# Designs tried in a protein design run: designed miniproteins, single chains. Part 64

Each design is a single chain, and the fold is of that chain. pLDDT is the mean over its residues in the fold that is shown.

## One batch from the design tools (miniprotein)

Design m2348
Fold by ESMFold2-Fast:
Structure m2348 (fold): chain A 65 residues (1-65)
Amino acid sequence: SAALAALSPSEAAAREAGVALLAVAKALEEGLSIAEAYRAVAEELRETDPVLAAIAEELARRAEE
């Protein structure tokens, strides 16, 4: 994504780790699949942090294949 392309590799990795932790917590708490959890995180962050939202969408796509 264009937003993700603006990050350095280390910044992207740190943000991916943060999004993954949020998604795992949400999946366990709400009984979602990991892909659904990533999408839920992306939706919640879309207005406040579009870069993290883009990362969450990319991770959701990866989790679905």
Scores: mean pLDDT 77

Design m2349
Fold by ESMFold2-Fast:
Structure m2349 (fold): chain A 82 residues (1-82)
Amino acid sequence: MAEEKLEEARRHIEEARRLAEAGDAEGAERALRLASEHLAEALEIGKEEGREKEVEERARRLEEEHREDIRAAHEAVVRAKA
């Protein structure tokens, strides 16, 4: 179900922030990658269900609500590579 993949993506975004705060930039990068994979899966399932636009809107809201978590995790990854 598309909602299950969106929930998995949300959990990985939250995990990425926790790992970034703990100084685990490698773990944060992996969690962000998993979140992106689950978002892509949710969109594909939504397309199969004829709900592509609804799932896309839910994914967009999820990313907007967790914008700070995503940004903090990305900043930690960038700093570790510098």
Scores: mean pLDDT 83

Design m2350
Fold by ESMFold2-Fast:
Structure m2350 (fold): chain A 81 residues (1-81)
Amino acid sequence: MDEEELRREVAIGLIRMIRGITVTILERLEAYDLKEELEKKIDELIKKLEEGEISEEEALRKAIEIAKETVKKAEEEYKKK
């Protein structure tokens, strides 16, 4: 496995972990619509990373931002009411 390929695989693995953790939080908040939106956005990020359209660093930053914003929306819309 090339070093570049290994770095990409590690980034994909980390993004998938972020997705899994975030999905678990959203399910606890009963935010099913936001869960579907998150999964779609993260899957699009993984696809772009696999196709070389985005760097590993940029993909990780975007994955964290998507997770953060989605959890904030879920807490406002579902957990407080």
Scores: mean pLDDT 82

Design m2351
Fold by ESMFold2-Fast:
Structure m2351 (fold): chain A 60 residues (1-60)
Amino acid sequence: TKEERVKKLKEEYETIKEIIKESLEKAKNNPLWSDEEKEEIEKEAEEILKKMEERIKKEE
């Protein structure tokens, strides 16, 4: 059902948040990455989360 798909999207959203958090911590621990590159990845992560939020709203 549509409600089941919305629930699954919300679960994926929370899971992606956790994955992004872990990925950002790994990036911070990588001396090869510049501060600018780390900032860009944080911005990309925020955009991914925003797109998922909009998709959830659209599915609702």
Scores: mean pLDDT 78

Design m2352
Fold by ESMFold2-Fast:
Structure m2352 (fold): chain A 69 residues (1-69)
Amino acid sequence: PDMSPEEARARLEERAAALPPFDRALWEVAREALERGLPEEEARRRVRELLERSDVSEERREAILRELE
């Protein structure tokens, strides 16, 4: 519960390393958005590019976009 942002990111990165390539790419976009404080609009645009390349379902697309919030 008392986890620093750095520790939280490290744990997520460790989990992401075991993910399929597409999910890993999504984590990288989210990580950059969190580290740099990218505008949500910009981060979502990058995620949409990955989604368009991967032909994911609409439900999964919505879930991924919510993770950026």
Scores: mean pLDDT 67

Design m2353
Fold by ESMFold2-Fast:
Structure m2353 (fold): chain A 55 residues (1-55)
Amino acid sequence: ATALAEEAARAAEAGDYARAAALLRQLVSDGHTTEADLVLANLSPEQRAAVLAAL
């Protein structure tokens, strides 16, 4: 995982869904779509829904 993917996961775990969403957008923009998908897959269903709502 990139440092950006780790930051996105940490933001989501901390409840900072706006930051997590912004970092996930950056990952996709940088071509790290698989890593962005893995971050989302490893979140709880509640955290994942909150991050997706912030996108």
Scores: mean pLDDT 81

Design m2354
Fold by ESMFold2-Fast:
Structure m2354 (fold): chain A 89 residues (1-89)
Amino acid sequence: NPEQVEFIEKLIERHKETTKKLIEEMKKRNVDEETIEKVKKISEELLKRLEELKKNNASMEEVAEVLREYGDRLRAIFDERVDEALARK
């Protein structure tokens, strides 16, 4: 389905830009290298999965699942950072 391919292409492009900005902000805030590496890793995994979904003309349900997994993993990384910051107050 051409519309699904175009949607995935736009997601890939948008994700690349948002990830660049996120990593830049994390570096400015002196976030530890391990946390930055975790974000980079899950971002790279998402990009690879989106490229595979694009090649295989995957369903919108499959795309939604991949995005949900990514969001959950990102949230877990940031929740850990918030808890650590609050504990140091």
Scores: mean pLDDT 78

Design m2355
Fold by ESMFold2-Fast:
Structure m2355 (fold): chain A 56 residues (1-56)
Amino acid sequence: LSDVTVRVAVHDVREYLASQGIEVPDEVLREAVRRLAAEGRPLTGENIAAEALRLL
């Protein structure tokens, strides 16, 4: 995934979770992306959301 695609996915995940009443700090979303990339897991919105929720 390109940096633009990852940035858009992070933005969409943040807005989606906020709409569900879940406030996730930017540093948690960035850490979620970093962990997924380090583990070789796909950087999809679903994976980013799940990892961020695990880090909360």
Scores: mean pLDDT 78

Design m2356
Fold by ESMFold2-Fast:
Structure m2356 (fold): chain A 59 residues (1-59)
Amino acid sequence: KRIEAMKIVLDTVELILKGEVSEEEAVKRMIEKLKALGFSEELARKYAETAVIMAKLLK
């Protein structure tokens, strides 16, 4: 579901910005959550890359 995927992206961006976990760990968790939601690994990785870029821009 697109809305659920967007929530995962936003939660991941917040997690990266807070610095509570490494960027690599945040990305790993996001990929796992998106795959559980039915997304392919390739698509999940693209969402993860987007979240990392957004976090770096928003900082």
Scores: mean pLDDT 78

Design m2357
Fold by ESMFold2-Fast:
Structure m2357 (fold): chain A 55 residues (1-55)
Amino acid sequence: SVDDLRAEVDRLVAEIMGLVERMQTASPEEAERLRREVERLGDRVLALLREIAAL
């Protein structure tokens, strides 16, 4: 349902925010790893938003 898709977007956004906060105190190597994870989650958010827009 649209509500389930929106809830998933909200969860992913919260996860991204947490990773961005961790990057502020991380080592350069860990920050690079976290940045890659943020990019992956961001791509998932965009895919879900496109699915919602198509409904």
Scores: mean pLDDT 88

Design m2359
Fold by ESMFold2-Fast:
Structure m2359 (fold): chain A 59 residues (1-59)
Amino acid sequence: DEKKKKIEKLKEEMLKYGDEKALEMMESVKDASEHDKAQKEYEPEVKKKIEELQKEIEE
């Protein structure tokens, strides 16, 4: 279950990352609109990571 928990955590972190970063940037001296782009670019990377973990669990 350790690997399954890790996958679940990565999924949650992926979604949370965007929201959390958006709020952080809004409060800081940054343009919050920029990390919508960054999050969308980050999303495929995390999905690929999740696929790797899924494959590792099966093996």
Scores: mean pLDDT 60

Design m2360
Fold by ESMFold2-Fast:
Structure m2360 (fold): chain A 73 residues (1-73)
Amino acid sequence: EEEALKAAEEAVAELKAQGYGDTPRSIGLAARRANERAGGWGAIYATMLVLGRTKEHAERLKAGTDAGKAWAA
């Protein structure tokens, strides 16, 4: 699992270096890169790392989605 965590950290660091912000959309890219390097555990660790950094954005997106559903109801 050490390789999976390392792959996840490298994938997240590379995305940051390429200008990808701390957004929920970065989760998919980080998970994909980590999965290519270390399989499913890499994807899981990358997802956890990005989610921690994107908490505020995730909450904001959820609030927007919930408001849309409430308006439609």
Scores: mean pLDDT 62

Design m2361
Fold by ESMFold2-Fast:
Structure m2361 (fold): chain A 60 residues (1-60)
Amino acid sequence: DIEKEAKELLVEGWIAKMKGDEEKAQELAEKAQELLSKLSEDKAEEVIAEAIREAEEILG
């Protein structure tokens, strides 16, 4: 499930940034972007919005 994998990678990327693991955060973000490029624009926006929402809840 590309949509689910992309969302998980985006959330993990932001968690990695929070932990100071910049290299891992960049790698995860690039992988997520590649998966998002395979989705429609509407679906990619949904996935990004959901991931941002989850990251905001984690970061406060």
Scores: mean pLDDT 78

Design m2362
Fold by ESMFold2-Fast:
Structure m2362 (fold): chain A 59 residues (1-59)
Amino acid sequence: GIELDYTLSEEVKKVNEEIAEELRRIGEEIDEAIKKGQELSKKTGLSPFEGTLIALSEL
């Protein structure tokens, strides 16, 4: 039988951690896109904003 109160607590904790990790990944992807955008801007002569949009569209 499942008489494990801590099991339900662990399940909820794991779900919350997965959500937090997904949000962190999204943040990292945005940071990488900004960095790539700056590199594209320097290489192509586009604005950093335009370079970032191109980098985001390739994600």
Scores: mean pLDDT 73

Design m2363
Fold by ESMFold2-Fast:
Structure m2363 (fold): chain A 64 residues (1-64)
Amino acid sequence: ARREEYRRAGDYYFQKGIEALKNGNYKEAAEYFEKASRFYRQAGDTEKAELYEKMAKLAKEKYE
């Protein structure tokens, strides 16, 4: 189902965001968390979408 595909994509980009954070790449982390958030919204997971949107904003704060 499309929801499952969107959730898997969200998981993938979330994992990439965490890897970027560990390497101090805050700009890349923000971009990946934004992508993860969008995919979780498409999957109907509003809670995770909002969480990862907040993580993206925090990452942006560190490089802006």
Scores: mean pLDDT 83

Design m2364
Fold by ESMFold2-Fast:
Structure m2364 (fold): chain A 66 residues (1-66)
Amino acid sequence: SMAAAEAAALAELNRKIAELVAQGLPEEEIKKIAREKGKELGIDEKTVETMIAVAKNGLAESAAQR
């Protein structure tokens, strides 16, 4: 289904962003790679930007056990 395909694409991008954050890459590098990956997956730039913002704040804090 289209909803399942969209969910899978978002999950793949989120996984990639989480991987980059876990590797300790600078924010600018994460943004560059995430935008490129998002484009490959057909995810719009606004959604990619939102996911990067959430991942940088939320996942980094979670990894640090806030």
Scores: mean pLDDT 73

Design m2365
Fold by ESMFold2-Fast:
Structure m2365 (fold): chain A 104 residues (1-104)
Amino acid sequence: AREKAEEYLERAIEKLEEAARLAAREDPALAPEVERLLRGLRAAADAALRETDPAERAEILENMELMVEAMTERLGARAREASPETAELLEEAKEYVKKAAETA
């Protein structure tokens, strides 16, 4: 469970890093918001992977999923208008975070 969750979190971070780079080129106003989401996900992933209590780890992952879902919904409308490719990367990151939470 832990190893699989870690792999999914690494995939989600990779997608957000790509989204941040693309947003910086195609919509510089969107880039700071994507960077904020990326920092939040990295911090939550680090916390979850350091947590040794399975119940506490599951709560961190669940809260992370809710955060990413809320942020991608808020950013997704703007991203679809400015950069459809960035919007797609945000959706892919959300799906990987969901898979990480499901494997906890």
Scores: mean pLDDT 81

Design m2366
Fold by ESMFold2-Fast:
Structure m2366 (fold): chain A 95 residues (1-95)
Amino acid sequence: MRERAAELAEEAARLASELSREQLEAKLRDPSLSPVERLRYGAALLALDAAELARNGENPGRAAELAEQAAELARKAGIPEAAEKAEEAARLLRE
């Protein structure tokens, strides 16, 4: 279950942005980012964080919270497929 949740969170991240963690962090430090780009890159980074915590298995509740936040940002960014994958990851982590 944790591995499947991590896979779904990674899918959510890829649907929100193809950028690496380092590239996402660099983009989010750019003050010229549009609000939609900030939501999109934020969703991707939160989804990657959720996947890492899900695999580690140390705190599934926190991993679920990060996945839920990723879903909310993806939905606001207009990327419903990323939101759906992140929501499914959160659901599995709360089981």
Scores: mean pLDDT 86

Design m2367
Fold by ESMFold2-Fast:
Structure m2367 (fold): chain A 64 residues (1-64)
Amino acid sequence: SELERERRRREIEREIEESLRRMKIAIAALQEDKEALEELGVSREEAERLIEEVRRLREELLEK
């Protein structure tokens, strides 16, 4: 039915929006962009933690 199709489309749209948001957070963290992370709703403390984790992983990969 048309209503079931509309509901499913809205559900897919929400899933895409969530995935895009997670992707934007990951990209901002990789770029060490605290401002972008805060704009995405990540707290300053969490943004600093994510950037530190990215630095740790980058250092580990480069030292291999």
Scores: mean pLDDT 81

Design m2368
Fold by ESMFold2-Fast:
Structure m2368 (fold): chain A 75 residues (1-75)
Amino acid sequence: SKAAEAAYNAGLRLKEQGKYEEAIVAFTQAINADPNYAKAYEERGKAYEKLYEETGDEKYLKKAEEYYKKAKELK
């Protein structure tokens, strides 16, 4: 739980800096520590949406949708 929270907060800070790929890694670490951490899936989805906005690569949009669905299932 504390490890998941620390990784989640690191992800939020990286996202705030526009470091979306690094934020995704941090949110993935939060999910690895707590697989039921719905907020980490939501924020990972948001980071993938930002990568889609920057690149136009639909693979990131598909990833965002998958993670939003997972977050909803956990609530």
Scores: mean pLDDT 87

Design m2369
Fold by ESMFold2-Fast:
Structure m2369 (fold): chain A 74 residues (1-74)
Amino acid sequence: SMAAALAAARAHAAEAARALSQGDLETAIKHLEEAIRAARGDPAVQAHLRRAREAAEQGDVESALAHIKAAIHA
């Protein structure tokens, strides 16, 4: 279901945020990729998660966390 897929996306997004807070960018990016896949049916959530991944790939932890927060509230 879409609700179950969104719950999975949020769980992966939360793990990405935890990894970012610990400076583990590699683990954060892997979780963001899983969150993006889980959010396939929600373009708004998926767009925010893609922006979070782009920020994480650039080492911009602050922007990545902001985009994760936006995804959770989309």
Scores: mean pLDDT 87

Design m2370
Fold by ESMFold2-Fast:
Structure m2370 (fold): chain A 91 residues (1-91)
Amino acid sequence: LPQTTVHATLEVPIEEGKAKDGDEVTVHVWATNEEGYSSPPVTKKAIVKDGKVTVEATITLSAPPGQATVHAVAYKDGEEVGRAEKPATAT
């Protein structure tokens, strides 16, 4: 399969009470497409600010160019504290 790249910036809202501004969280980011292809996750660290974290990721997807969805899940001390998804284009 061809390899394509997805570049995305995601804002991940933190669930109320699960983390505070200034806390460091670990964010797992991956991409999927409508044909069922999925990338391996990349791991980012981010600091909570204004009840959210912002992460930028470049993800390699083993699929043809086209529409993709980027997923992010934030963890603190092994607990999921927030998640987001965003449409993106694989090129």
Scores: mean pLDDT 85

Design m2371
Fold by ESMFold2-Fast:
Structure m2371 (fold): chain A 76 residues (1-76)
Amino acid sequence: SAARAREALEHAEKAFEALLEGDRERAIEYLRKAAELVPEVRELVERAIRAIQEGDYISALRTLSELIRRLRELEE
């Protein structure tokens, strides 16, 4: 639903902010919540979590940007 997509988008945006602040654990927590709300983005969430765990900051931010874009489309 659009409501679940909006809530997942808020979690994804908080994950992005947490990652910029260097809080990897909080970023992963928010990403897992987004995937629970919108299973359709689970692959993007898993890819972002993997990049965060590997310390691949650039890949993590790129995947988070793609996730946020996808969730905005689902909210519409």
Scores: mean pLDDT 87

Design m2372
Fold by ESMFold2-Fast:
Structure m2372 (fold): chain A 64 residues (1-64)
Amino acid sequence: EVEELVKELGADETLKMLDEAIKRAEELQKKAEAAGNKELAEQSREAIEQARKMREKVEELAKK
């Protein structure tokens, strides 16, 4: 649960880790698309969306 990461690391550190994860997933998606691996490209896109939703959750927790 992302809430536990915010509790342990703080909102700023959790956001930084999510931003790094998104960048890595974006790089993986580009490589998968270049290789014609559509399954991996789709999984990478889903991982990016998941991480972005977690990022929004962390921002909500930081406001509360």
Scores: mean pLDDT 80

Design m2373
Fold by ESMFold2-Fast:
Structure m2373 (fold): chain A 106 residues (1-106)
Amino acid sequence: DIAERIFQLLLRIEEEKILTESEARKLALELGISESTFNRWLDILTSILQLQLGIKNPIAFISTHGVDALIRLIEDFLTDPRYAAFRATLSESTLEELRRLIELSR
């Protein structure tokens, strides 16, 4: 459920060319995503982008490069042995939610 709502948020960020966290947060609230859930997901996506590309703004990344580009980075994060230590810092529920986003993109 939460992963499905997050996926809808990501698609809307790309479609509407949203660049700011503030605008994405307002859209998340309209989609029924709590501020705490939004902040948790923002932190996770920021970490994934920072580790792989040195980029700190996931909202601008999604609107510029698209959801498909983000999904490829998440797949690489989940499968590449270079990121094993960082994956170990995430809860199993968070890893399952990331896997669910990949499933929803197919």
Scores: mean pLDDT 87

Design m2374
Fold by ESMFold2-Fast:
Structure m2374 (fold): chain A 66 residues (1-66)
Amino acid sequence: ASAEAAARAAANGVRASAAGVLEGTGDAGIMARQSVESVGGTASAEGVGRADPAGADRAAQLAGLG
């Protein structure tokens, strides 16, 4: 299962990276930083995850497999 989880994580990482290069994911990340920075630390993890769901989805997938 670990090898399968790693393969899925790598595939999701590559997809997210490609989207970032195409500016989609990168822009969402910057916007999330702007909003959570003004709010403070409490919403930091939630704000980042909400604005960049690809990362949150990857973490949930790995947790489900592990």
Scores: mean pLDDT 51

Design m2375
Fold by ESMFold2-Fast:
Structure m2375 (fold): chain A 63 residues (1-63)
Amino acid sequence: GLKEAEEKGQAWMALIKKELEKAEKEGKTLPVTSSVTGATDEERAENAAKQVLQEFKQDEAKR
């Protein structure tokens, strides 16, 4: 249901934020962040998570 999709989306946001912080601390760039915009690391992580969640919702709607 929608509740499960939202929980999964929040989990994805947390994972992307953690990976982004780790990658930037090590001087790496994550592929998922290459297409996202934002003035801060936090905004970029949120935008990346929203993009992934939107794609997930579209894929779910096709089923």
Scores: mean pLDDT 63

Design m2376
Fold by ESMFold2-Fast:
Structure m2376 (fold): chain A 74 residues (1-74)
Amino acid sequence: SREEEKERIREEMHRRLIAVAREKQDQFDQTVQTQNLSPEQQQQLLNQMLQELQRRGRELVDEMDRRLAELDRE
């Protein structure tokens, strides 16, 4: 079913987004703990991680939209 395939795509993209978010959270926590960052350095690192997460999130949404559109054209 096309609807079942669309649901599988959405589920896959959701899992990938969660994995990316968890990776960035772990990276932030490890860096803060390991490097004993000042509050200002922590804020800069957080901003960098959020920008990376936003970029990767946009890439995943674009991939999902493209794959869903491909199914709609079949």
Scores: mean pLDDT 85

Design m2378
Fold by ESMFold2-Fast:
Structure m2378 (fold): chain A 62 residues (1-62)
Amino acid sequence: SEMEKLRKKAKEAAERLLEEAKESDEKEAELLRGIAEGLLLLVEGVEKAIEESKKRLEEKKL
């Protein structure tokens, strides 16, 4: 699904930022790690929102 593709791309982007941080100066590395962490937290939030939405839709069919 499109949502699965977007989650995968976001996780891949976070991984690339973490790799770039290894080659960056200290301040840039901290920024890149912070952005990567934020992206991973947003992905987790979206996954939880999807799961809750599925539960609500299932309840409406009962």
Scores: mean pLDDT 79

Design m2379
Fold by ESMFold2-Fast:
Order: sequence, then C-alpha cells, then structure tokens
Structure m2379 (fold): chain A 59 residues (1-59)
Amino acid sequence: SPLEEELAQLRAELERVYAEIRRLVEEGRLTPEKLEEAQRRVDELVERMKELEAQLQAQ
C-alpha cells in the first residue's frame, strides 16, 4: 500500500540521518547546529511514522 511504502521510505531516511551523525562524530566534525538539525529531522520522521501507523490501524 502507499502508506506501507511511505513508512519504508521514512525508515530508510531515519537510518541515513543516524549514519550521517555517526560519521560526523567519528570524523570530529559534529557541530551543535548539525546535531540540532538532525534531532529535528529525527523528530519529524518519527512523528510522521506514528501518524502513518495510526492511519493503517484506522483502515
């Protein structure tokens, strides 16, 4: 379903965000600004995933 496909895409994007942060930490290039941006992105992705899961349960 389109909702399941969107969930899969959001999960993949979340993994990319975490991988980027781990890379920046390992390279000593993580700034407070980049961490804050990543945290906002994670929060947005998690909230959207919860909304889609609720929509799937309502069907």
Scores: mean pLDDT 84

Design m2380
Fold by ESMFold2-Fast:
Structure m2380 (fold): chain A 79 residues (1-79)
Amino acid sequence: PSFGGELVNGLTEVNKYIKEAREYAEEAKKIDEEVGKKMEEILDRYFLEGTSQLSPSGMVEVMRKGLEEVKRLLEEAKK
């Protein structure tokens, strides 16, 4: 069924966003460990919310927002 394909594609995008966000958190830890820890907490929260979604597209959208928030925090930490 099409839902199976959408789920696989959604999980691929989610994993891609998680990997990118984890890289941002590692960069932040080199600047300020507290900011890096905050980013990890934000990612954990978005991951929990994402996995509660009833659709793959909803999960991808939630994780994309988490990535955007983490990226914003990294840019603030670099100032």
Scores: mean pLDDT 76

Design m2381
Fold by ESMFold2-Fast:
Structure m2381 (fold): chain A 100 residues (1-100)
Amino acid sequence: MYGTVVVREDADGRIVVTLTNTDPSQSSVEEFRADTAEEAVEKIEEYLKKNNIKIVSVALGADAGPLAREVAERLKPLIEKTKKEDPSIKSAFFGEAPAP
């Protein structure tokens, strides 16, 4: 199945990740927090592997700080892997962090 990720920072400066799968029969939203971009990416990758989810997009909240942006950048290779493995998916369905 496919998933999308929204990354932001909360009022405490922690990374907040919201992962939504795109399966209408098994739709789920997972939220978790991390103190570092590396921890956030590791938690995302573990969740994706455990639930057999392929990431198709990542978005940043309007007030995304440097940690949230680093997480989005680290997720770009996973999105590119999904594009290579699933050539039927058009590039228009993939999102990424805004340019600086």
Scores: mean pLDDT 72

Design m2382
Fold by ESMFold2-Fast:
Structure m2382 (fold): chain A 77 residues (1-77)
Amino acid sequence: SRKEKLIKEAEELIKEAEELIERHPETRELAEKAIELAKEAIELARRAENDEELLEAEISLGIGKIALGVAKLLSKK
């Protein structure tokens, strides 16, 4: 389902961000924000009863993906 896919993607993002922090401590601030947004997305998705509520979770996860993307760019400098 859409909800299950979103929760899985958020859990994968959290794991990736945690691994990034361990290897590149300089990314911590931005990667921790990505983790916070992904955790929020999981909570919103689990409580969502319709597609409109699930959209809020998708937006949170999307912002988290952007934050992790920027953190990865910082780790390459």
Scores: mean pLDDT 86

Design m2383
Fold by ESMFold2-Fast:
Structure m2383 (fold): chain A 79 residues (1-79)
Amino acid sequence: ADDVTAIINQTVAELKALGAPEEAIRAATSAIMYASQGDDEKAEEALKRFEKIARENLTPDQAERAVEVARQGAEAAKA
């Protein structure tokens, strides 16, 4: 990705709009950072943690959208 900071800011803004708790936002940010560093294993672990927190704290529809937002952010940040 050309600008990892812009990807993080956009992803965080969308997740906050969906009502994601701070713990989920931290997991998504970690996933984006790991993906930008080429650490696909840690990025996937962070995304799995994000999905668990999202599904525990959001409605099913909001959780599905939040997971897609986090995955898109990580994918856009890939080295």
Scores: mean pLDDT 85

Design m2384
Fold by ESMFold2-Fast:
Structure m2384 (fold): chain A 69 residues (1-69)
Amino acid sequence: MEERARKLLEEGKKAFENGDYDKAIQLFEEAIELDPSLRPEALRMLAVIHAKRGDLEAAVQLYREARAL
């Protein structure tokens, strides 16, 4: 089960590298759903995607969630 969540996170990173941001977002969200311990890493990647799309407010919110106490 943990392997599946980590594979989704890795596939999301590959989709991001290929410029397929919609697929990357879906894969990161699925990874978080399967393994919430991956949430900080996935949220940082989501923040980067939103920043690249020009949605700076969403990017800042996601980054803050990733580092929340």
Scores: mean pLDDT 80

Design m2385
Fold by ESMFold2-Fast:
Structure m2385 (fold): chain A 58 residues (1-58)
Amino acid sequence: WKEKMQKLKDLSEEAAREAEKGAADEKNHKKNAEEALRKTEEIAELSQKAAEEVKQAE
């Protein structure tokens, strides 16, 4: 649970950094934006699983 939340935070920060770099790098903009989108979707899935585990733990 706690480690899952830490991983979610780490992925969120990485996705934000990828998006910022994508915006700054015109040449690789599309590639970096797509990578950021993928990480954002992974964050959503992890968040949903964390909520389900909390309900099952109690």
Scores: mean pLDDT 71

